# Designed miniproteins, single chains, continued (4): the designs that were tried, part 16

Each design is a single chain, and the fold is of that chain. pLDDT is the mean over its residues in the fold that is shown.

## One batch from the design tools (miniprotein)

Design m12565
Fold by ESMFold2-Fast:
Structure m12565 (fold): chain A 66 residues (1-66)
Amino acid sequence: VKEVAKEAVELSKKILEKYPEDEAAKTLKELAEKVLKGEITLDPEQQRALEQAVEMMKKKVEEEEA
């Protein structure tokens, strides 16, 4: 869980560096930072949603870097 949250923060930072107005990246970063700080606990459904969002953003970053 924490590893996925760390990846989410890193990916959101990369996206926001190039696209500061990306609302999805802002939301993902906020959620992931709260998880890393221990401020929130994700249920299994929310954890799956976070994992899916990270996977989708990884694909986008890879396409941009290619």
Scores: mean pLDDT 74

Design m12566
Fold by ESMFold2-Fast:
Structure m12566 (fold): chain A 73 residues (1-73)
Amino acid sequence: MKEELLKLAEEIVRAWEAGDTAAYREHLARLVKLVYEKFGDEAAVEFINLVHETRDLPPEERLKKLKEFIEKL
C-alpha cells in the first residue's frame, strides 16, 4: 500500500509541473482517500496541508517531503 501512495505522490508532482490540472486533481483525490481510509482523517488533513505548503518548492524537494510523510505513516 505505501508503494501505491509513493507512486501517487510522484504522479501528483508530475501533473502539477506539467500543468495537467485534471490529472493532478484525480491523483490527489485518490491519494487523500487512501490515506483517510487506512490512516484516518487527521493524517489525510495533514497530507492536504503538506501538499498546499509545498506547492512553491522545486519538484524534487516537494516530492521528497511528500514521500517522507508517506514513509512515516
Scores: mean pLDDT 85

Design m12567
Fold by ESMFold2-Fast:
Structure m12567 (fold): chain A 75 residues (1-75)
Amino acid sequence: AMEERVRKLVEEAEKLLEEAQKAIDSGDFDAFMELLRKIREIIEELEKLGYTDEANYLREKVQELLQKAQDRLDA
């Protein structure tokens, strides 16, 4: 069902967000950028499926990660 697909996409994005945080913590910015690209692909898919609230939630998490990455680079 479409709802099951959406749930799996959100779960996948949340796991990628966890891995992106670990990449920031380890200073692996190449891995971070690749993970961010995958998360953005999931956000775009959710938008195309009409799940705008879920897409926006994930965008906020991406913005938080980008700020953390910038703060670590500036340190």
Scores: mean pLDDT 84

Design m12568
Fold by ESMFold2-Fast:
Structure m12568 (fold): chain A 62 residues (1-62)
Amino acid sequence: LDMERLAREVPPLLYYALGMLFAKQGKLELALEELRKALELAREAGDEELARRIEEAIREVE
């Protein structure tokens, strides 16, 4: 089992969903942390459309 490849294949949507969940609960610092992780993963994957959505969510939470 290749853990590095599994980590690369994990959808950034998981961190995005966590960030949005924390934002709904008013846990803004935790929300930003998860959204920033999602953004890094989306950029590494070259998913510019997803990265754009995550950046917009970060701006709304801040």
Scores: mean pLDDT 74

Design m12569
Fold by ESMFold2-Fast:
Structure m12569 (fold): chain A 86 residues (1-86)
Amino acid sequence: SSEEEGARLARTTLEGVKKLVEAGEYGLASALARMTAALLLTYGESEAERRAAELLFEAARYLDEGKAEKALELMEEAVRVLEEAA
């Protein structure tokens, strides 16, 4: 399903964001989260994909503020929403 594809994309994005945050690259981490959110919003058709996109945009805002812990919590929730819908 598109939610299964979205879940894989979101999980890959979460792993990438964790590495970027560990490296102190918060701007790149935010950009990566925003790109994934935009893809889910553009190509997604379900409420789960829309909700996950909203969570990823929120996570990106926290990354812009240097609040990595809160951002990663929101991204993990986005992955869960998509995995539960798949």
Scores: mean pLDDT 88

Design m12570
Fold by ESMFold2-Fast:
Structure m12570 (fold): chain A 82 residues (1-82)
Amino acid sequence: MKSVLEPLSEEEKKKIEEYRKQIDEAIANGDVDKLWEIRDEIAKLINESKSLSAQVEYALLLMQATVDIIALEGPEAVLARL
């Protein structure tokens, strides 16, 4: 896996960990608006990233934020905003 993809830079690892922490804090607080904000920021990073490893990690964070929004608001609320 790491032998196939370029290793993440320290800056990318730090960004990924920061977003993961923000997602965990938002779900703990029931802050659905913060989860949507984080999701939009991560989507932008996926589009701007040139690294497959970074794109995969950001995509996993995007999925996690989406699942957390569904848990808080239900799937219909997510579909209405997409």
Scores: mean pLDDT 76

Design m12571
Fold by ESMFold2-Fast:
Structure m12571 (fold): chain A 77 residues (1-77)
Amino acid sequence: GSIVEETKKKLNEIARELEKISPAAGYGIRLVAHFIEDEEVTKELIEQTAKLLSKEKAEKYKEKITKLVDETVEKLK
């Protein structure tokens, strides 16, 4: 749906920002965008991606990405 495509665009923008810090973390969030409709897979990918970042950046990006994914999943229910 339209909301899924909008969220994928936002996640890919976050991924591009993260690629400058950690290419692997950026890739992890691009995978979240691809699996956005799979709640279990997206949660696991967010957790694994957070482990690739410093504690401060992990907390910031995990909160931002989790909110975006959760809002999208709620709108699909």
Scores: mean pLDDT 81

Design m12572
Fold by ESMFold2-Fast:
Structure m12572 (fold): chain A 83 residues (1-83)
Amino acid sequence: LVERIRKLGEKALEALKKAEEALKKGDLEAAKKALLEAEEHLGLLEIERAIAKIVGDEEAVKVAEEEIEKVRAAIDRLKEKLK
């Protein structure tokens, strides 16, 4: 679980990095598409956290909560730039 959760967090942050680069280049459509991709990975992280809680994997719950917090904060920052 922990490794899978970390990979999902990495993919979400990679998508956010692509969104920031697109926004920097003025490609608003590419930025929105990459942001949506990051939000999809955030949803998967939330599902993995729920699974970790059900199976009693406390380490996986902690890692999922950390990754969710980082990704959510980055999404919120990017959304503010798109307003």
Scores: mean pLDDT 82

Design m12573
Fold by ESMFold2-Fast:
Structure m12573 (fold): chain A 59 residues (1-59)
Amino acid sequence: SLEGLKESIRITLESLVKTLNPEEFLEAAETLKKIVKEKYPELEEYMDKLIEEAKKKLE
């Protein structure tokens, strides 16, 4: 389901922000966004929002 995919993406990004340094996180997040956007372009805005929220934790 789309909701299940959104939850999986959120959990993945939360895990990445805890385990990677800021530069590695940004690279991994952008890579994940490109992959997700290719199959689910409707999730681009959602991904941008999650990445912004994760960036606030790094600041």
Scores: mean pLDDT 81

Design m12574
Fold by ESMFold2-Fast:
Structure m12574 (fold): chain A 63 residues (1-63)
Amino acid sequence: EEEEVEARYEALKERLRQGLSGLYDITDEEVDRLLKLAARRAIDSLEAQGRPVPEWLRRIAER
């Protein structure tokens, strides 16, 4: 579901923001950029291993 994908995205973004903000100043835009980069790398790794890529991960990389 679109709603579940969005909920997962927001939850991951919030957790990353909280973890990083304790180490240095970080903007929501930078967190979003890092999440997309991480999602793309995860997809590439899964595809290289011949493993299925979950739809929610692909949608995060495409945002």
Scores: mean pLDDT 73

Design m12575
Fold by ESMFold2-Fast:
Structure m12575 (fold): chain A 77 residues (1-77)
Amino acid sequence: DGSGLTEEHLEAMIEDVKELAKDYDLSEEEIREIAEELLKLYVELKATGTVSSEELGETLVNTALEKAKELQEKRLK
């Protein structure tokens, strides 16, 4: 697969999502789903070259928080 991602990158992203979304009471499965989506977004944005490293980091954080909120709302409904 041409993605260039490693399990180490996924594990690091999972830990970052856990810390960012700790107040949302997400399951391990939901945290992994967000982490996988963020890695996909990272690859897409880096491939297009449309964002700086700073903008990329900000986009990933904002996306993680929005996804955490969406998953929490879906579970509470």
Scores: mean pLDDT 75

Design m12576
Fold by ESMFold2-Fast:
Structure m12576 (fold): chain A 99 residues (1-99)
Amino acid sequence: SAAERRAQAEEALRAAEENIREAERLLEEAEEALKRGDLETARKHVKEAVLLLVAARLHVAAARALAPEDEEIQARAEELLRRARELLERADELFEKIE
């Protein structure tokens, strides 16, 4: 049913948001590690953050496919994709400084 698909979409968006929050925290920890000259820890955190952001994008894609006509779900999905893109750019900038 549409209600079941919407509930599954909401679950996927919650998973995406959790992964985005965790990735943001890891990037902050990577920045602090870089300030200390701990390049190994910085690199590990950046790589882990990137994997979480890729997973978040897959969860968002699933949510959009499950509820394509639900304007609220689509709007939340777009917002999460914007946040993920911004964090991926930040990860790329940090990776450049580490290497």
Scores: mean pLDDT 91

Design m12577
Fold by ESMFold2-Fast:
Structure m12577 (fold): chain A 80 residues (1-80)
Amino acid sequence: MELLEKAKELYKEGKELFEKGKKEKNIELLEEAIKKLEEAKKLLEEASKTNYIPNAEEILKEIEKLIEEAKKKIEELKKE
């Protein structure tokens, strides 16, 4: 399924960008991570409406947690 494949790719990219941005204290990488993760979340939610996706709820929770952590880290870095 196209939506699920795209969501999976974006989730992986977003997770990698989040880890790199957090380690390097790079706001641009964290902003890109949020963009990828928010897009992955939207596509995964759309895919889950038409298809059963194992662990979709857990993956969505993980994506939401990563987005919140990235937003928090950006705010911290903007004050530095």
Scores: mean pLDDT 81

Design m12578
Fold by ESMFold2-Fast:
Structure m12578 (fold): chain A 66 residues (1-66)
Amino acid sequence: AAGLAAARAVIVRGTNQAIEYAEKGDLEKAKETLEAAVQAARDHGMPDEAVANAEKNIKELIEEAA
């Protein structure tokens, strides 16, 4: 079943793109990119707990890359 795998692939792509924005100092665009990826993962059927964990990771990655 590819649903959760597809959701994880969306998160990985969005995370990598957001890190690039954060490294350039575009923290707002980094946040928007990760939020869009998290929403897409929800649309692909990612469980609420996994979505919450992804949101936590978003904040940490933005702070680390900034």
Scores: mean pLDDT 74

Design m12579
Fold by ESMFold2-Fast:
Structure m12579 (fold): chain A 86 residues (1-86)
Amino acid sequence: MKLVITFKNLSEEEKEKLLAEAEELRKRGYKVTVEIKGDTLTITIENLTVEQVIGYVLRAIGLGLDGAEVKISFEGDTVYIEITFP
């Protein structure tokens, strides 16, 4: 499966934390692409298992419970998660 996560309205601290997490995934052998546009960060992760994708979905739901706006959509073998911080 492929996962595309878009984070919007990020602080500098939040961007640094997400970039560090993306680098950790790359070090673990995942194909990770990161795109930055102002306060928006898009992370694309390829070759994930269903269980790994569920883990990311649960994490996104947790962010929604903490006040972020979360949108999740499915298209073929790709899961799209959009998270907008308050």
Scores: mean pLDDT 83

Design m12580
Fold by ESMFold2-Fast:
Structure m12580 (fold): chain A 81 residues (1-81)
Amino acid sequence: MIKDAIEKVKEGNYKEAAKLLREFAETVEKGREDIIKAADLVEQGKYKEAADLLIRASQKIEDPEVRNEVIELAKLLREKA
């Protein structure tokens, strides 16, 4: 899901990226609220604010592979801001 969201951001398909972020949020307990809020911000074109929330959420993710994917997504969103 996060790798798919990264692909959608690269394509400029922010609506689908936000949908994939919401689906990812269902799979995490800690940081879920920040991921949901980040998805809303992505749909609003507030990419820097979304990236900041994703970095905060990544600190609560215990799986290092998933954490790194969330950080990569946040970096891409900052580049668009």
Scores: mean pLDDT 85

Design m12581
Fold by ESMFold2-Fast:
Structure m12581 (fold): chain A 68 residues (1-68)
Amino acid sequence: HKEKAEEYIEKAEKEKDPKEKANLYLLAGIYYYEAGDYEKALEAVKKAIELDPDNEAAKYLLEVLEKK
């Protein structure tokens, strides 16, 4: 759902902790993916990985998006 994705982006931008911020970007990416907005999903997931390179869920979603 696009509205939830935007809400998580706003929360991520206000979050100070890098790991929490990465999780919020990951959630936004998941909701963009469910909405069919693959470009915005890819952007959000890339931000999550840059903030937390060890986030396996973000890495898997990135792999799925890159195969589109």
Scores: mean pLDDT 81

Design m12582
Fold by ESMFold2-Fast:
Structure m12582 (fold): chain A 70 residues (1-70)
Amino acid sequence: GKSELRKELLRLIGEILRAIGDIFEAELELERAKKEGDEEAIREAEARIEEAKKRLEEAKERLKELEEKE
């Protein structure tokens, strides 16, 4: 029913916001690591950015699917 769709929408919005936050944090870590010349931290930050971007795209696609069914 409408209540279940609302719960799923709120869950997906929460996932999108968390992924955006994770991207922002990882971008800041990447900037810091580049300034410090920390090659390991650069690699870790880049990996975190890619993972967070993947989660964002998956959540956005799922949200679009729900909107198209309504």
Scores: mean pLDDT 82

Design m12583
Fold by ESMFold2-Fast:
Structure m12583 (fold): chain A 60 residues (1-60)
Amino acid sequence: MKELEKEYTIELVRRIALEAELWFAERQGLDPETVAAIRAQLDEENSRIEKLKKEIEKLK
């Protein structure tokens, strides 16, 4: 597997985990700071995934 494709897959798995964590935190009514921290991590992860996706697209 190419290194870039491996990184993309790892980041996708991390995003799924963060989305599940955010869903759980919101549903359980965790404190706003905790929810905001998870949301910030998810936004950073989405940015990272988009960059990797564009790099993979350039190699096709």
Scores: mean pLDDT 80

Design m12584
Fold by ESMFold2-Fast:
Structure m12584 (fold): chain A 74 residues (1-74)
Amino acid sequence: DFEEQLERAKELAKKAYEETLKSEDLSEKEKEIEKEILESLFDMVEAIGRLIELRKQGLSAEERLKIMRERALA
């Protein structure tokens, strides 16, 4: 199930973030870059989850794309 895989991906990303913060081998600058990457990944996962919700609502592919673009700009 794709939704289950998304939730699992969020959990793994959270664990990776916590391990990154605890790492003594990474500089503060590298930790900030890793945080930014993980935040971007969380945003992408949320966007994908929203696409699944819109598909379940029976909206056409064109309408789903329009809604995604409008919210990315908002």
Scores: mean pLDDT 70

Design m12585
Fold by ESMFold2-Fast:
Structure m12585 (fold): chain A 57 residues (1-57)
Amino acid sequence: ATVPGATAGDLATPEARAKVEAFNKGIEAYKAGKLDEARKYFKQAGLSDAEIDFILS
């Protein structure tokens, strides 16, 4: 459904952009072997603990 009169680009909010950046940082931390940092960034990106544990398995 269309949201009338809303601020356009809800998915382009600072929060949405921060999640994309957090996910990218999580991947870089994972590649660098910094699993604790990767987990924190993935949580910031909106992943659940179960999803993160699956990725890091």
Scores: mean pLDDT 73

Design m12586
Fold by ESMFold2-Fast:
Structure m12586 (fold): chain A 59 residues (1-59)
Amino acid sequence: GDPAARARVVRAIMETYGLSEADAAALLDTLLASDHPAFRATLDRLLEEAGVSRAELAA
């Protein structure tokens, strides 16, 4: 994936949930690994806030 795109999403998670960078990165990895509808919806919202597409993170 694009490291800059990943960093933007991690920042969005930190701001949304008040998490540390390490915890936000771990949450992002959990959301990316999940196909559960609720987790996918959460990820899509965070990607929109960060201005990042799923393709940029999956590459």
Scores: mean pLDDT 81

Design m12587
Fold by ESMFold2-Fast:
Structure m12587 (fold): chain A 60 residues (1-60)
Amino acid sequence: SREYSEKAAEAALAGDAEAAREYAEKGGDIVGTSAAMSGKEAGNEEAYRAGLEAAAKNAQ
């Protein structure tokens, strides 16, 4: 699920929220990717990166 969580976060950064959600659902870890998407919407790079780290840890 780590690969899907990271792809979801990348899609969120690229502005493709639907693709980000699909990857998160496939990876089974939506919590980290939700944080990353929230960071993107707010323009908060720290929140985006925190979401990525959380997704990677949960996927491990």
Scores: mean pLDDT 62

Design m12588
Fold by ESMFold2-Fast:
Structure m12588 (fold): chain A 60 residues (1-60)
Amino acid sequence: SMSEKEIEEEIVAAFTRMAISVALLAGESLEEALKYALELVSPIDKEVAEKTVKELEEEY
């Protein structure tokens, strides 16, 4: 079973990925989409936002 903290971190990571996807669908470049997601999500959880953005940047 996942802890409450692990569930919250997974939700923030999912939200970060969704923000990137929405920005890309809106016609932003990958660089702009990653920046947008980082700026949007960092006030919620900076560590999870930065980690998720870095993981996606390494996949492209």
Scores: mean pLDDT 83

Design m12589
Fold by ESMFold2-Fast:
Structure m12589 (fold): chain A 59 residues (1-59)
Amino acid sequence: GVAGEAARRAAEAGDATAAAVAAWESGKIHNPELGRKGAEAGQAGDAEAAAEYAELASG
């Protein structure tokens, strides 16, 4: 979905914080567990993992 794409673009730019936020928002309605994992990964500095979780969370 669009939120997962935004997280991936943030990860490609090296913006782990933006990737974490996008993952959290992606998961908020459909997959809160995946959104949380993505946010935690992004906060740990793993922007790529955050983007992967955001993509999964957005469906």
Scores: mean pLDDT 74

Design m12590
Fold by ESMFold2-Fast:
Structure m12590 (fold): chain A 64 residues (1-64)
Amino acid sequence: APPSDEEINRAMGDIYIGVAKLLESKGLDPSEEYYRAAEHYEKAGDEERAEEARKLAEEAEKKA
């Protein structure tokens, strides 16, 4: 069976977290990518991961 919208959105969230961490390691602002991860986790119904990603985004904004 094809992956569900929930599975796709969870995977997209994970991808954006990976991109955000890569940007952070290069001294670039990852806040937009953390917000995108949170949006995808919310679409996946994963409220816990969405909240964690939003907290990371807010923390990144404070450092910029």
Scores: mean pLDDT 85

Design m12591
Fold by ESMFold2-Fast:
Structure m12591 (fold): chain A 56 residues (1-56)
Amino acid sequence: LELSEDMSAEELERAGVLLVIRGVVFSPEEQAELRRLLEEGRFAEAVALLKELAAR
């Protein structure tokens, strides 16, 4: 899974779904944080969070 700041909010949400499908467990707090970052347009921080979750 390649993540970059050039990804749209929709692509970043899709990346999160792919991580869940691969068996990465998101806490409710982490799910809320990702959603908030995407809603606020903070894509660099959303990418950083997804990379951290993908590294589990």
Scores: mean pLDDT 71

Design m12592
Fold by ESMFold2-Fast:
Structure m12592 (fold): chain A 101 residues (1-101)
Amino acid sequence: SSLLDLVSPENQQLAVALLTAIREVVEKLENPGPVYAALSKPEVIEELARIINESKSLEELLERIREKLIEVLVTEAGLPREEAERIADEIVSRFRELLEK
C-alpha cells in the first residue's frame, strides 16, 4: 500500500500496524470487497497518512482514524452508520493492541 510511502520514517510502525489492523478486520467480513475498495482509494490513503503524520498523541491518532474510517465506510463503501461504527471500532481496537505489544 502507498500508505508506507506517504508516512514519515518515524511513523512507519504506525502505518504497518494500521494496515495490519485493517487487513485482519476486513478479511473477516462477510463482504470485504467494497470495504477494501473504499479504504484503498488514493484520497483515503493520503488522508490516513496525513492523520498519522499530524497526530500529536496516541489518543488523538486513534480518535481521528476512527472518525475517518466511519466517514469512508458510510460515504464510499455505502455501509449503514451502525455497521461502519462497529467495523471502525474493531479496526481501532486491533490497531491499539498492535501498538501496545
Scores: mean pLDDT 87

Design m12593
Fold by ESMFold2-Fast:
Structure m12593 (fold): chain A 76 residues (1-76)
Amino acid sequence: MPKLSPLQLRILGFLFENKDKRFSAREIAEALGVSQSAVSKALRELEKLGLVESEKVGKTTLYSISEKGEEYLYSL
């Protein structure tokens, strides 16, 4: 498994704790107290790794943890 940055791990853990819901980059940024631009960059890298799933709703992209993302956290 790839090594994740501290912010990528925090995002993945947040989504795992809230796996029944989907969140925009802005909502994740507000929940974690970090910049939206940093969260957006981290989410793009997590999506490329297959650890999060995205769905476009209108002009907003919503994110949730993937099964692979859950397995990654269980492997730590």
Scores: mean pLDDT 84

Design m12594
Fold by ESMFold2-Fast:
Structure m12594 (fold): chain A 52 residues (1-52)
Amino acid sequence: MDIILKLFEEVLGVSPVRLDDDFFGLGGNPLKLEKLKKILKEKYGLELPDSM
């Protein structure tokens, strides 16, 4: 899912993000996760769990 990986890169400020990476492992926090989930839901109709 290239769109999700690109959003991870933008929200976390790290690049590249790999499929084996997880959001919190890359230095994510609950506020950034909420931002990512809102973007995914509003633009793509997708939701992510609190842990990945």
Scores: mean pLDDT 66

Design m12595
Fold by ESMFold2-Fast:
Structure m12595 (fold): chain A 96 residues (1-96)
Amino acid sequence: MSAKAVEEYLKEVREKSPKAAEALERLMELQRRMRRLAEENGGTVPLEELRRYAEEMLRLGKEIYEEAKETDPETAKLGKFVAEQAEKVLAELAAL
């Protein structure tokens, strides 16, 4: 996916749901932060950082859903999907 496509999508979300766009931007920064952490640790991410990442993904996914559900159904579905994936990761980590 090109940088231009991401910028266009964020602009559309911001016009419909400014708070959902802010939460989505925070989610993207969280993903960049995790990639950097993996690079710094030789391609691995510490378990505690993975748990914090999943907790933040769950919070941001729920926020994206709540802020977008009335104005942007596609972005709301994305938020719900992110939250559901984060819940699965947290459940797997809790079973360790």
Scores: mean pLDDT 82

Design m12596
Fold by ESMFold2-Fast:
Structure m12596 (fold): chain A 51 residues (1-51)
Amino acid sequence: SVEEEMEKKIEEIAKETREKSKGKSYIEQAVLLAEAVDEIVRLRLEAKKRE
């Protein structure tokens, strides 16, 4: 279902964000996490138009 696909994409975003944050400052890591949350919200809003 759309929800199951969203969970997979969210896991992928989390994994990529974790990799990108390696070697970054604490502030840069916080910004990357905020950007990941924004991306997840975007995906959720797109999915809602289907459900």
Scores: mean pLDDT 77

Design m12597
Fold by ESMFold2-Fast:
Structure m12597 (fold): chain A 79 residues (1-79)
Amino acid sequence: LTEEQKKEFDAAAYILGAVVNLLFAKREAKTPEAQKLVEEAQKHLDRAIEAFDAGKYDEAIEHAKRAMELANKAIEVAK
């Protein structure tokens, strides 16, 4: 694999992880605070997908990681 192909694969894996975490966060988010974090996570996931489609894999990974962070925070504050 080339370095570019490795980055593409990593970006796809991070995006998939963000999708899964966001699905769990959406199911758990019962408070307005948790729902706000889910909205922010979704925006970062959307940006990750846009960056991936543009071939900007490093940018896609950064946005996917941020989406995962926000989704995890939503789960934490959903209690």
Scores: mean pLDDT 86

Design m12599
Fold by ESMFold2-Fast:
Structure m12599 (fold): chain A 78 residues (1-78)
Amino acid sequence: MAAAEEVLKRIEELAKRTGISVQEAMFVLGAAILGGEEEARKRLTEIAKKNGIQLSDEEVEAAAREAVEIAEFLRNAP
């Protein structure tokens, strides 16, 4: 089951790059699944502010896009 391991690895990498927890990165993925890039961006921005993490607009955009790509990978998995 390469798909599940790849998703977990990408979520861990997202958490490491942004400084949020793996659980919070999973919430960002959930937002991407339900509402796409804009919802992922909104959720990540809210989590970052709550935790006192400073992310640039570029970092937020890159992380939200990665969450959408993970969500698309999950939706298109056979």
Scores: mean pLDDT 82

Design m12600
Fold by ESMFold2-Fast:
Structure m12600 (fold): chain A 87 residues (1-87)
Amino acid sequence: SEADKLIEEGKKALEKGDYKKAIENYQRAVQLAVREEGEDSPRVAEALINLAEVYKKMGDEEKAKELYQRALEIDPSNERAKKLLEE
């Protein structure tokens, strides 16, 4: 899907240290996943977790925690989001 492509591009940007591009791609992925699959879809949770990882790497732990909490509201079984909130 288009959202999956944006998540892939966001991951590539993050690997290169381009946090601005990573945020832009992940935010667009969240918007598209909401439109295509609804606010409570697993793809929205995935995009939110990836977005939170960027904020965590930038040192914005408050924003990262907010995004992990939103992802867990959508997918309570998400081990990645749970582990990152426990830090």
Scores: mean pLDDT 83

Design m12601
Fold by ESMFold2-Fast:
Structure m12601 (fold): chain A 102 residues (1-102)
Amino acid sequence: VEKAVPALVEILINNAESEEEFDADTLAALDALVKIGDERAVEPLLLILEKSTNFVNKAKAAYALGEIGDERAVEALKKVSEDENEHEAVRNAAKRALEKIK
């Protein structure tokens, strides 16, 4: 499974700016990276959190960052959780993620 991490990361990067909700392959890649806990997923997930126009994808990225628990995500998650222009579901996901990283 860990041998697949570069391919899983590439799937996330290729879909980071998607206007549609993640397809089954992208969701499977995200779930696999969360289960592995691989820190190589952090940068692609931060890109999704910051650049995606789909709030469901952003909320999923925030959740995944919290499950992985990498402190590099803390600053971006704080910004998102405090952004009044962000969707409530994304802000709530970011707040929950911050609670898991602490």
Scores: mean pLDDT 79

Design m12602
Fold by ESMFold2-Fast:
Structure m12602 (fold): chain A 69 residues (1-69)
Amino acid sequence: MSMEEEERRLEEAGRRGQEAMDRVVEEAKEAIKKGTGEELPDEEIFEIINDETLKGKTMEEILEELEKK
């Protein structure tokens, strides 16, 4: 099979992953805003998501906790 097809798949996977990350960050940002009224930069939201994911929490659990704040 062609190397171009493999390269396209890797580029699409990377792009989709980045879009999924951007969506999760935006949802977390809105959840924090609803809970605390604070706007956090994307970098801080990424750190929070990474820390909670390392604890074995699901994205749903993380978003719920951020809203409860």
Scores: mean pLDDT 70

